# Designs tried in a protein design run: designed miniproteins, single chains, continued (2). Part 53

Each design is a single chain, and the fold is of that chain. pLDDT is the mean over its residues in the fold that is shown.

## One batch from the design tools (miniprotein)

Design m5943
Fold by ESMFold2-Fast:
Structure m5943 (fold): chain A 74 residues (1-74)
Amino acid sequence: SPAEAASEEQIRQAVLEAVRAAQPAGASAREIAEALGLSQATASRALRALEAEGLVERRADGRYVISEKGLALM
């Protein structure tokens, strides 16, 4: 539904902001989940969606950093 789609977008926006706030070290899915009061599964799903859009990058250590494209949207 439109309301459900809006909720998913709000979660993705909050996750993107949390990754930006964690610069330059970035953040794990667990750290983002704890910061935002989300389940780790919800945070991981949002991070994978943002990575697929090129807005965040996953490092070899499993931490996420905001991309240049992600910064341009903020």
Scores: mean pLDDT 81

Design m5944
Fold by ESMFold2-Fast:
Order: structure tokens, then sequence, then C-alpha cells
Structure m5944 (fold): chain A 81 residues (1-81)
């Protein structure tokens, strides 16, 4: 459980870095890494949430934050193209 919570926080941090990044190449790499880890976190949450409803609620909030940040970063990356 703690490992999944740590993973969720790491994904949020990567998404924040992607949204704040100024270099397009670095932004793209951060986006790819954050998306990969978000998918892994989602998979782990699906396995654990039935026995841990609080983890499911936390994951919905954290992955929602990640989605918004990644969308912001993608929009910024597209504007730079």
Amino acid sequence: MEEVRELLERVVELARRAAAEEDPERMRRLLEEAERLALEAGRLVRELAPENPELGELALRRLGEVRALLEEARERLEALA
C-alpha cells in the first residue's frame, strides 16, 4: 500500500515537472515517463482498491491531478511546435 502511495506522489511530481518545463525535448521525455508511471499506478490501484477503498479515493484524486498537469504540458508542447 505505501509503495503505491509513494508511486502516486512520484507520478504527480513528474507531471508537475513536465508542466513547468521550458525545453520541448525534456518536456516530451517527462510526459512519456509520467504517462508510463501513471499507467503502472492505475494498474496497481485496480488490484488493491477492492480491499482498500481509501486507496481508490486517493488514486482518483492524484491521477486526476496528473491528468490535468499532463494535459497542460501537452498543450504547451503543441504551442511550441
Scores: mean pLDDT 81

Design m5945
Fold by ESMFold2-Fast:
Structure m5945 (fold): chain A 60 residues (1-60)
Amino acid sequence: SSMLEEEIKRLEEEIEELEKKLEELKAKGGDPKEILELEIEIGIKRIELGVLKLILKKEK
């Protein structure tokens, strides 16, 4: 369970970093393809985070 909690924390931190990068790219008028790829990556990681949090709650 501690390893699962560490993975959740790591994934939350990764999502926060990617969201900050996405906002910076949008503000600077970055490459639309790079913006789309980041949005997809963030979306996938958010789904993974939701699943891991659900598993953790079911085990406690």
Scores: mean pLDDT 86

Design m5946
Fold by ESMFold2-Fast:
Structure m5946 (fold): chain A 56 residues (1-56)
Amino acid sequence: SLILEALELGGRGQKAAREGNLEEALKLYDEAIRLAEEAEAPSLVAEFRQNKRLIE
């Protein structure tokens, strides 16, 4: 499922951000956003974009 894959990547991005690995977190969020857009899940896209903005 694209939604489950996006959620897994988003969760990994959050973990990377908590650990201070911001470069990795940004890459994971970008991939999660791409999968969420492909899955046509706009609320999930918005969540990942917001999480990305908080660490840019």
Scores: mean pLDDT 88

Design m5947
Fold by ESMFold2-Fast:
Structure m5947 (fold): chain A 60 residues (1-60)
Amino acid sequence: MKKEDEEILEKVRELLENGEYELALDAAKGIKKMGKEELFKKMVEIMKELGATKVAEEAE
């Protein structure tokens, strides 16, 4: 994975850990619209890992 993509994933993890689920969801939807499917799937995996299952379902 590119360093820029890893930085995006770390930022999304930080948002989820802080309870900023709406911002994390918006970021995931933005990545999906840009066609970055692999990065989007990694974001959804992080959401599920951190127990934000509803956010992951809404992003898909």
Scores: mean pLDDT 79

Design m5948
Fold by ESMFold2-Fast:
Parts: structure tokens; sequence; C-alpha cells
Structure m5948 (fold): chain A 64 residues (1-64)
């Protein structure tokens, strides 16, 4: 896990499995905007849209 993923686990209370799901969603939806990916993450992970958009931004940048 990256430093950003470890911070997300600690700060947002996400499990390793939830971070893996988040990476999969980002990888499968590379054609979507960060905002749209964030909405998907918020629904799937049960976190706020604000936190989910931040996570989506971090993962998109890291996977480039």
Amino acid sequence: LSLLERIAMKDLGLSEEQIREARKIVEENKDLSVEEIGKILAEKLGISEKNAIGLAQALVEELK
C-alpha cells in the first residue's frame, strides 16, 4: 500500500479491502471525471462525497 492509501485507511477508517475496491473502481473508470469517480466511491465505501472525491483525486494521480 502507498503512503496515501495508508493515510486514507487511518484518517477515513477504511479497511485494506476497501482501498483495493477503491483502486479497482478508479482503474475501471479512468474515462470519468474525478468528481464522478468520487460519487461512485462515496456510494460503495459509505463515506462522505467530499472525502470520496479527495480519495479519488489521490488515487487517479498515483495510478498515472
Scores: mean pLDDT 79

Design m5949
Fold by ESMFold2-Fast:
Structure m5949 (fold): chain A 83 residues (1-83)
Amino acid sequence: MESPEDIEAAILLSLAAMQLSIARRAAPTASEEELPELLELLERAIELAREAIKLAKDEGIKRAAEEVVREAEELRRELEERL
């Protein structure tokens, strides 16, 4: 019932959400030296989520991926302010 594109999009979304979760948990205790690595995780999460949006036919997957992009961009801005 799920299209191959929706399955691939769901995998990309899962990977993006995982990277966002890792960055979010690490962010409160991160030193200035660790911030570049967290910013790279967030950039990767945004890329994966945007790819999921492009591939997904399912509106639920698209909306979930759009939310991951929004949250990752917000956290990225917060971390950039700490540099």
Scores: mean pLDDT 85

Design m5950
Fold by ESMFold2-Fast:
Structure m5950 (fold): chain A 120 residues (1-120)
Amino acid sequence: SLIDKLKELIEKETDPRKKALLQRFLDMIEAVDDPEIREKMAELALFIAENIDKLTDEQLADIAVLVSAIGTAVADKSPEAIEQAREALERLREKYPDNPIVQKIVDLAEEVLELIEKKR
């Protein structure tokens, strides 16, 4: 499963900041009851994990903000929480327009938010 692959990458990660980000995201995913939302979050998390060594410290910090906002949106499912996550996503899109890895993270995060909205 995507979650099993993510767990393997977390186990192999030696950078404490990268490991903490991925572990926090995994904890959020495992708290999700909806299997479709869980699978989409796992797809996003796995993409981040597979590309984490290609991200700068500043990009990782900005992605951590987006991950936290997504976690709040998934847990709360309120229009306000979803809008705050969309704002975090748009800031990331605008800050790194020429970074294909960051833009793919943004696209996957948008798919997660669209799925949350559809199931509200």
Scores: mean pLDDT 88

Design m5951
Fold by ESMFold2-Fast:
Parts: structure tokens; C-alpha cells; sequence
Structure m5951 (fold): chain A 62 residues (1-62)
């Protein structure tokens, strides 16, 4: 299953291809240091370990 997460990054352009390599998709660019990302649930821990990723926040269930 895929989850939508908010990712804080050092450089959006540098991190985007790494997210895509994990099977993730960048849905939106939020400011200069945040990305809205759709990613497989089992890859969230790998996403947190990517170089240039500062934090990963799961959205509150609505």
C-alpha cells in the first residue's frame, strides 16, 4: 500500500531521483525544502535514511 508523507529535505532536486529510485513519486513541491511524496509503506524507513532527507512526517488520518 502507498502512503502520502511530507518530507523535509536539504535539496529537492538532489533528493527527488533518490525518492523515485525507492518507487516513490513526488506529488508536490512545498516551499524550497519540503516535498509531498507518495511512497510504498515498507519504504518509509529507507526514505528516512536517504542522504539529504531531514525528516519524514506521515499525514494525520482524516
Amino acid sequence: MYKTVLVSVEDQSKVKPLIEALGGKVLAYLGHNQLLVEIPEDKIDDLKKLPGVLSVDEPVPL
Scores: mean pLDDT 78

Design m5952
Fold by ESMFold2-Fast:
Structure m5952 (fold): chain A 59 residues (1-59)
Amino acid sequence: KKVAKAIANLPKFDENHLAVREGDTLEVLEEIDDNWVKARNLATGEEGIIPKSALEVVE
């Protein structure tokens, strides 16, 4: 199970994007390409796409 931490605050831009707060723990569900992943925010339970540059992989 791949876990990442948000290193930036990102608002919900649309229905496909994931909103995160810096320090949130995320589960990486799928790598879409070199720049984007689909993840679940474990604090909110929401799923969406997020740029890899906003994440630090923890596990």
Scores: mean pLDDT 79

Design m5953
Fold by ESMFold2-Fast:
Structure m5953 (fold): chain A 67 residues (1-67)
Amino acid sequence: MTLEEKLEKIDEALEKGEISELAYQRVKDYLSGKIPGAKPGEEITREKLLEHGVSKEEADKIVEILK
């Protein structure tokens, strides 16, 4: 899956109310390399989302969307 496809999927999830604005912003920051230790386009892990304040349920949903 390309970086562009990942961004489109998270934008769609936010619009559908499947994730919070906080979770959406964390995913965007992760994909753009704004989170310390993340490379742009790096695979997002559940553990990294939890570390940065995303809820357990939202982290599981984001990983499912972006796989």
Scores: mean pLDDT 74

Design m5954
Fold by ESMFold2-Fast:
Structure m5954 (fold): chain A 62 residues (1-62)
Amino acid sequence: SAEQVAEARRLAEEWLARLSGTLDPSTIDRMRATLEELLKQAVEEGQQQLNDLIAKLRAALG
C-alpha cells in the first residue's frame, strides 16, 4: 500500500541518517540508491516482500 511504501522510505532514510555520521557521503548515496531499487522491486513483487523489507529496516534500526 501507499502507507507501507511511505513507511519503508521513512525507515530507510532514518537508517541512512544514523549512518551519515560514520560513513562518507558517497557510501550513503550508494546505499540510498540500493535501498530505492530494493523498494521498487518489493513493490513490484508484492505485499509480502514489502512487509519483509520494512521488518528488516526496523531490525537494522534496533
Scores: mean pLDDT 81

Design m5955
Fold by ESMFold2-Fast:
Structure m5955 (fold): chain A 61 residues (1-61)
Amino acid sequence: SWDEKLEEQFKKFEENLEKQRKAIEQALADGSDPEVLEAKRKALQREEEVFAELKEEYEKG
């Protein structure tokens, strides 16, 4: 049950990351400021790194 809750949180994180990726792609298509886009990409990359670390810690125990 505890592992099921963690899997639910991981799925929620992945869905949020995908939403952010699509938002960045849309903003790029809409001609958003390159500096703003780069900041968003760096923020997303950091979130992806944190998520990957959490998943690795979970898998390793």
Scores: mean pLDDT 80

Design m5956
Fold by ESMFold2-Fast:
Structure m5956 (fold): chain A 77 residues (1-77)
Amino acid sequence: SALLERERELYRRLAEAVAANDEAALAAVRAEVRAEFDAAVAAGEATAADEARLDAVFDGLVEQLRAHPELGEELVS
């Protein structure tokens, strides 16, 4: 499915950026996800409350990948 493919792509990009310690790449992924989410809210496909949690969820994923780099390596395969 397109949703699962997009999630896998985003996770792969996050894992690669974290492994490379590439803050610019992390910022670029965050901006791209934020723009997609803003569009979904505008289309009525997501809520403002969901949008408000986006940064916390993103930061949590980045922290988990930094703490457990082995998880990112498995999912980049």
Scores: mean pLDDT 74

Design m5957
Fold by ESMFold2-Fast:
Structure m5957 (fold): chain A 73 residues (1-73)
Amino acid sequence: MLEEKIKFVEEGLEKGKVDVETAKAAAEALYEAGLPLEAVATALRIIGDLLSGDLEAAKETAKEAIKLAKEKA
């Protein structure tokens, strides 16, 4: 459910824990909100940021994804 995906990402952000599971949950939240292209773009951005060691960029991308999912749900 969209709510569970949003909650998972928010809990990860609160703990400072952003990983591939966070990217997946953020993408699934956007997809369920009716934004499939944004879902793919968000997953790739978070994964790219994580591979580059840029945790702050990954966190900001995840926050924006959840904000957008909430606005469209």
Scores: mean pLDDT 82

Design m5958
Fold by ESMFold2-Fast:
Structure m5958 (fold): chain A 81 residues (1-81)
Amino acid sequence: SALEELKKLLEELKNADPNDVSKVYDIVLRIMGLLSEQGMLDEASELFELLKKYLAAKTDEERKEQKEKMIEKVEEAIEKL
């Protein structure tokens, strides 16, 4: 189910190194795709804005901060399903 896949991807995101940009990017894109398929367009849009900030981050601290915010957004989305 979409809920089971989202929970698995959330766990992968939590365990990913915040500085492994390619891995974080791939996980977040998959989550955004699933949220969009479920009609959660606002949540997908908000996650995309956080992803843009993550990709623009120049320090490890900034990447870690944006990753944590993305985790919180995905957790909020899962609670609505």
Scores: mean pLDDT 91

Design m5959
Fold by ESMFold2-Fast:
Structure m5959 (fold): chain A 87 residues (1-87)
Amino acid sequence: NQQRSIQLTGQGTLLLNQRRYDDAISLYQQALSLDPNNYRAWTNLGDSYLLQRRYDDSIQYYQQALSIDPNNVLAQQNLQQTQQLIQ
């Protein structure tokens, strides 16, 4: 099911690029139900909420990605930038 989780995450990213945020979020949540250790799906949830200017939700999801993979540079950078937006 890790392979399916990765596929759903990729599909969600295509929808995110089309600004279909709710559809993208649904796919990332499905990916995480199959593999809760999929740090890319957590990071992409953070991105989805960030693009909707929902900063508190975005921060929560980036923190979850980093709890699984602390060396995730993308999640670290996006978390820092998002935190600056709510200062």
Scores: mean pLDDT 88

Design m5960
Fold by ESMFold2-Fast:
Structure m5960 (fold): chain A 72 residues (1-72)
Amino acid sequence: SLKEEIEALKKLVEYLLRVRKEGEEHADDEEKLKELEREAKAKEEEVKKLREKINSPEAQELARKIAEELRK
């Protein structure tokens, strides 16, 4: 289960990094940017829950990176 949760966290990291990149690429598209921001905020809560469950250096580091990207 821990390994499965770490894999889920990695997928969330990849997803949120893509959302951030798309936000930068679509800076001129206000509607798209707002959509990406809402999507990122929805995922932030799942990141926090996984971070609390997974007490490992790898999971904590990944969760930290996601949190920094979401806060911007």
Scores: mean pLDDT 68

Design m5961
Fold by ESMFold2-Fast:
Structure m5961 (fold): chain A 100 residues (1-100)
Amino acid sequence: SNMSVIDQADSRMQSSIQQFDSGQISMRDLVTQFNQTVRDVMVHLQPDSSDYDSISDIVNDTMTQGMIRYQNGDTQGAIDIMRNGNTQFTQRARDIATKQ
């Protein structure tokens, strides 16, 4: 189901953030994994244009703010933004899946 795909994406993203927090992967790896996870969900969800734009706005804002914090040396701020962005993304995806 779409919900199972979203739950797997959420678990994978939480794991990736923890790996970054523990120094096991780079910020570049985390960004790559987030983009891939979002793509996998979008392929299954096939949202309409409005719902697609809603998810894209969350993802783009998360990436932009997270990268700015990381580049300024605020690694904890970057992690917090990525965690919040993942929560917003998965909640929006679940809301869309429920309407279908």
Scores: mean pLDDT 89

Design m5962
Fold by ESMFold2-Fast:
Structure m5962 (fold): chain A 98 residues (1-98)
Amino acid sequence: DPEAIQRYQEEVLRRAREAVERARAGEKLDYAEMGDLSHAAVLSDEETREELLETLDRQRWAIFKEKNPNATEEEIKEFEKRQEENRKKFLELIEKHK
């Protein structure tokens, strides 16, 4: 049902926008909201995608810092490297499937 698919995609994009606003307000996103950001990024243009992925990256960083309050500079650099590699792989997957 094309109309059902369209409504579902519109709802994902709406939830992702709300999640971005909540994150900007300093709220911690849950796993479902982070999932909506990832899904919406696949459905979005390049500019919107970058905003969604930056929001997701900031949430992952906040979670990392909360779980690792005594992280060393080396551990922080390793986290940043993994985050960059994961973003690159995500963008490659989007390009492959468009």
Scores: mean pLDDT 81

Design m5963
Fold by ESMFold2-Fast:
Structure m5963 (fold): chain A 67 residues (1-67)
Amino acid sequence: MENLDRAVELLKQGKYEEAAKYAEEAIKEDPNNWRAYGLLAQAYLKLGDTEKSREYAEKAVELANQA
């Protein structure tokens, strides 16, 4: 939970690389955490990595449909 909240805070501050790292830690703690995949997708979009953003966004939607 804390890693996810920190990722949101960093994303709002424009610290996209750090936001991605905290979102990745949240995924390591819970691989079904669709919110973490959503944040990771947003962070990569802001970093200009459109392909990774798309992949993580699709994973977030897939997992959210199971919740």
Scores: mean pLDDT 82

Design m5964
Fold by ESMFold2-Fast:
Formats: structure tokens, sequence, C-alpha cells
Structure m5964 (fold): chain A 67 residues (1-67)
């Protein structure tokens, strides 16, 4: 959980710098650590590519903090 949270924080920092590729990679790595399957990771990658990357990073971060 702590490592996933660190990856999400780094992803948000990368996104703020305009580095969308690094932000997306860090989001997917965090989701993998949280137990996402390869099929789920592809769905999340597609959602990030549709413009949901910031919302996903923030939403997953808050979700992890509640645990």
Amino acid sequence: LEEALRLLDRGLEALERGDRETAKRLLLEALRLLGASPEQLEAFRAAADRGLLKEMLEGVREYVRER
C-alpha cells in the first residue's frame, strides 16, 4: 500500500510537469501492486488514454489512503 501511494504521488508530480507517459506508467505500476490483473491494467491504460489520467491518479490515491 505504501509503495503504491508513493508511485501515485510521483505520477501526479510527473503529470504536473507535463510528463504524461511517466504519469501513466506510474499509475499502472501502482495498480499492478494493488492487485490489478493484466486485463484490468489494459482497461485502465485505455481510460488514461481517453483523458482520465489525472482523475484516476487522484481517485486511486484517495482510495488507498482510506485503507
Scores: mean pLDDT 80

Design m5965
Fold by ESMFold2-Fast:
Structure m5965 (fold): chain A 83 residues (1-83)
Amino acid sequence: DEELERAEEPLRLAERAREALRAGRPEEARRLAEEALERTKPFEEILELADKLGRVGGEIERLRELVERARELVEEVLAALEE
């Protein structure tokens, strides 16, 4: 539960990146998107290990959803920032 709360941090950063983009702050949006991507790495390692060990469960599925959502949002922001 505490770990799932920590996993929400990259998603919050990705949401802030989209908000910065909407507000006309592309440099802030890029920084926040890159930070969100960097902060997903530890959770991606957990998901890779879970997959290798055949581990499944509600918490693992929730973690996967949070990581996928954050990555999707980061990709949207970064794509919108391309000239």
Scores: mean pLDDT 81

Design m5966
Fold by ESMFold2-Fast:
Structure m5966 (fold): chain A 81 residues (1-81)
Amino acid sequence: SMMDELFEKIGELVEKTIRETPGISVDTLVAVGNAYQEGVKKKDPELLIEKLEELAKKLTGAAKEAVERIVEGIKKLLEES
């Protein structure tokens, strides 16, 4: 489905951003993974964006920038769909 394809592209974006951002804590990686899984389960990319934006508010430095980059990338994927 188009939704499955969208979340696959989001997953690739998340993986790429994490690879390009060394030193992200395990807690942050788990939080990102949990947000992604809940978005997939509910078929709701807007819910994923909301959860990642809330996570970013609690982060600083490179981890914050990485999560914000993921959010912007998801928003662009939604605009192109």
Scores: mean pLDDT 87

Design m5967
Fold by ESMFold2-Fast:
Structure m5967 (fold): chain A 96 residues (1-96)
Amino acid sequence: DEEKKLEEREQGFYDYGIYRRGSEEFGRAYAELARLQVEAEKKGLEITDARAGTSLESLQKVLDLIREAIESGKELEAESNGPPENSYSVKIVKKK
């Protein structure tokens, strides 16, 4: 029943993205974030920071960085000091 719990989490994150941004693209991106959080936990990683600006591109950059950390199994810290719409901050550490 773990698969059903993940599907319910993905749907909740999708609905949250639609509610907050009114966009299917944001809904799908938030659903992907839910999946990546579960995958990070399976790898023994904790996402301590995952912030994106107002653009979809900034959210996609956050998702890409999280995927990179999951695939490598390594800690990751990255941020952008660009305009607020395109800013991002990601910090992933090993669980202890």
Scores: mean pLDDT 77

Design m5968
Fold by ESMFold2-Fast:
Structure m5968 (fold): chain A 95 residues (1-95)
Amino acid sequence: GRAFAEGAEAAARAAAEAARRGTAAGQAAAGVAAAGAATSALLAARAAGTEEARRAAEEAVEAAREAARAAIAGDAEAAEEAAERAAEYARRAGA
């Protein structure tokens, strides 16, 4: 169950990095990567876990989506905050 939440964290961090670079192509790529990771993580969470791990993974996925939306909007600070929340939920999902 841990690997899918780590995937969501990685996607959120990629979105934050793209926002900091300020390129339209980077922001679009981050959004696509975050959406793909989120979908995979959600499916894996439903197959693999306890209710607690599933909820933590779903929260990590939502934080990753929030980071992607912030990156597309050009808000690097909001993207970084969402990436940190995704990391926190990923740690809980792995416990």
Scores: mean pLDDT 67

Design m5969
Fold by ESMFold2-Fast:
Structure m5969 (fold): chain A 76 residues (1-76)
Amino acid sequence: ESEEAKELLREQARKAEKEGNLLAASVLTSIARGLPDDATIEQAVEALRRAARSLEAMGDLETARELYRAAEELEK
C-alpha cells in the first residue's frame, strides 16, 4: 500500500538495468530512496518527469526517454 510507488520504481530500475541503461536505473533507484514511504503514484510520476527534464537539458535524450516511459507505466 504505502510503499507501492517505491516498489514500482524499483521494478522500473531493474528493467532499465537489464536493458543496459545503468544511469536510468541509478536515477530510478535514487528517486525511490528519496520518496517518503507513503508517497503517491502522482508524486513518483512528478519526480520522474522532473528528472527526465533535467536529463534532456543535459542532452541525455535516451535516459530521459526511459524515465518518461517509467512514468507512463506507473500511471497505468
Scores: mean pLDDT 82

Design m5970
Fold by ESMFold2-Fast:
Structure m5970 (fold): chain A 63 residues (1-63)
Amino acid sequence: SREELERRAREHALELARELGLPEEEAERAVAVAMGLYESGFIPEELVLPWVEMLLETEAMVR
């Protein structure tokens, strides 16, 4: 379900954000963006977690 996908994305984002030294609000932003792309039909379900990873890794690079 969408709710289960969002939960998995949020758990993954929070774990990765902690590993990268990013604040929790960055994890929340990455999840919102990836879920928005999925719900708008721009990415399939299997790309939601990869998009979360890319967004958080990009944020870590610019800090």
Scores: mean pLDDT 87

Design m5971
Fold by ESMFold2-Fast:
Structure m5971 (fold): chain A 56 residues (1-56)
Amino acid sequence: MQARLTSEKAVDMATGERLKPGTLVEVQKVHEDGMATGTTAAGNPVIFDVSALEFL
């Protein structure tokens, strides 16, 4: 499932850097605590707050 980030509440787990708003991510799993995990277009693992996502 593809989504766009709407805020900086996402971290690239490979680099430790916060992702910028507008970044496209592939959402793999949404957790009950409001967090989600997925990958960037480059294939890097990311963790993000679901409130920071616009699902496409």
Scores: mean pLDDT 78

Design m5972
Fold by ESMFold2-Fast:
Structure m5972 (fold): chain A 61 residues (1-61)
Amino acid sequence: MDEERFQKIAKENMEELSRAYGEVYAGDQTEKAIELARKMGKTVGAEDVAEEVVKEIREKQ
């Protein structure tokens, strides 16, 4: 698995998440984004990972 690539995508997604949910919230989701990127398999897009993070947030409401 391309762990370095998943980490890079997750960090880049943090900017998108900051715009959508605010910086504090985005920072709290970075580890979840990385884990979800790994579970989704090789890179989907950063946008796809962000959508998966949103699903996790809704589930954790």
Scores: mean pLDDT 57

Design m5973
Fold by ESMFold2-Fast:
Structure m5973 (fold): chain A 73 residues (1-73)
Amino acid sequence: MKREELVKKAIELTKKLIEEKGPDISDVELYNELKPELIAYAKSLGFTDEEAERLADAAVTEAILYHQKIKKK
């Protein structure tokens, strides 16, 4: 349930970054931009710092896979 919200947020943030920086944004740039926002969002959902970091890493991975899938359209 709450994990799904994090993945959804990660994809939304990825779409915004593509619109702002272009479709050729690197996986490293996505990681650096998304991770702090997803940690903050996870903490707002009631997760601890350790849980937030772990869940943010998983959500960033999903966002990177989403970006790789759409940038070759």
Scores: mean pLDDT 78

Design m5974
Fold by ESMFold2-Fast:
Structure m5974 (fold): chain A 105 residues (1-105)
Amino acid sequence: AAMAARRAEVERRLAELEKQYDAFIDSWAETVRALARALGLSDEEADRIAQEFRDAMKNRDLERVRAITDELAARVPDPALQEMLRSVPEVLKAIHEELERLRAE
């Protein structure tokens, strides 16, 4: 009973974290799209950069994610939004590390 309960809890946490990860990707891709449009990019350019960002997150390309968030942060005048953008690679890394930790259990 105890081993089965622990396995069920690990599986539940994995499913919950994977769902949160998908939501995180979707939310940040939409944020990047909205920010690109606010910075004067065309809808086509905003959609392209949002898709590149989504692909980088799905492929765990932390370097590409950082490059996109750093470029956007440099163009945004709001210090709170700049800090939020710069935190995305660190949050993504933490989610990936937690997913790998749970999968190893």
Scores: mean pLDDT 80

Design m5975
Fold by ESMFold2-Fast:
Structure m5975 (fold): chain A 97 residues (1-97)
Amino acid sequence: AVDALERLVGPETLRRIAERVKPLLEQGKLDEAIDAFVEEMRRELGVTEDELRERINQALRDLAGVTKEVDLRIVALGALAKYFGPEKVEEALRKSR
């Protein structure tokens, strides 16, 4: 999943996007952090959410042979877990529930 995102924007840009949404994650605003991550990816590529979804699905088909469409929110959650650790994401999830 993260490898597909890195293919689209590059690892440095992806890390910068993750760092920009970090304050929302630290506030326990997990849903807002996920939405902001998706919006930042859209802005970086200059695409709509539907176009972003298609580009991610195409990258996943090319890299892993995955034929099922993925939820953008799940992909964003996976990226946040990779950059900040799963424990930090779980803490934010507990604060939002």
Scores: mean pLDDT 74

Design m5976
Fold by ESMFold2-Fast:
Structure m5976 (fold): chain A 60 residues (1-60)
Amino acid sequence: SLNDERIEYLEELKKLLEKKTEKYVKILESQGKFEEAEKVKRYTKERLKKIDEEIEKIKK
C-alpha cells in the first residue's frame, strides 16, 4: 500500500541519517571537536525521534 511505501521510505531515511551522522561525528571527534560532535548527535537523535513519530502516525 501507499502507507507501506511511505514507512519503507522513512525507515531508509533513518538509516541514511544515522550513517551520515556517525561518519561526521567521527571526523569531529578526530579533530577534538567534542562539543560540536555532541550537538550533531543530539540534533540527529531529535530528527530520528520525529521520523519515528511520523511512522507511528502512518501505522495508526
Scores: mean pLDDT 87

Design m5977
Fold by ESMFold2-Fast:
Structure m5977 (fold): chain A 55 residues (1-55)
Amino acid sequence: SLEELKLHAVELSSKYKVSEEAAKKIQEILKEAAKGMPVEEAKERIEKILKEDEK
């Protein structure tokens, strides 16, 4: 669900101490998920953002 996705994003952002840029991108993905993007696709995009932010 969108609520589960939002909790997942908050937990990951807290654990990985993501940059402000990554946090902004994650928020955009959550907005797209609220508009109809599949939750599974949103999760994949969030994971990719976190992996790229590690650099």
Scores: mean pLDDT 74

Design m5978
Fold by ESMFold2-Fast:
Structure m5978 (fold): chain A 58 residues (1-58)
Amino acid sequence: MEEASRLLKEAHELAQQGKLEEAKELILKAMEEYGLPRTVAAYALQEIGLTEEARRLA
């Protein structure tokens, strides 16, 4: 979970810079490699404006 939390923080920073694809990749990596719950990953994607990607995870 510590690594997943770090990736989420980095993803939010990338999203603030307009790097949405890079932010998405970090969120998905946190879910796939570091055990971030799918629901939390979907929330993070929706928060950065990737609503369709979030819907696909649900």
Scores: mean pLDDT 80

Design m5979
Fold by ESMFold2-Fast:
Structure m5979 (fold): chain A 80 residues (1-80)
Amino acid sequence: MLLEILKKAAADEDPEIGEALIRMAYAIALIEAKNTKDPEEKEKILEEAIKALEEAAKASKDPLVKETLRELVEELKKEK
């Protein structure tokens, strides 16, 4: 739900709001992944977050929002 709202926000005309929501979703996913002791659950959390951020990057028309999303995707991939 939150990541679906984020994809719509990233496609919005206000890049500052979109970026703030993206950073918040990233922080939540990262905290959940770090607190998860089950490797399969951690991988699921990271995979779902990566997919949502990649879809948001494709939907976004603002180049700064796109770059932020791509950087966060690469950071989450390193946590796998």
Scores: mean pLDDT 70

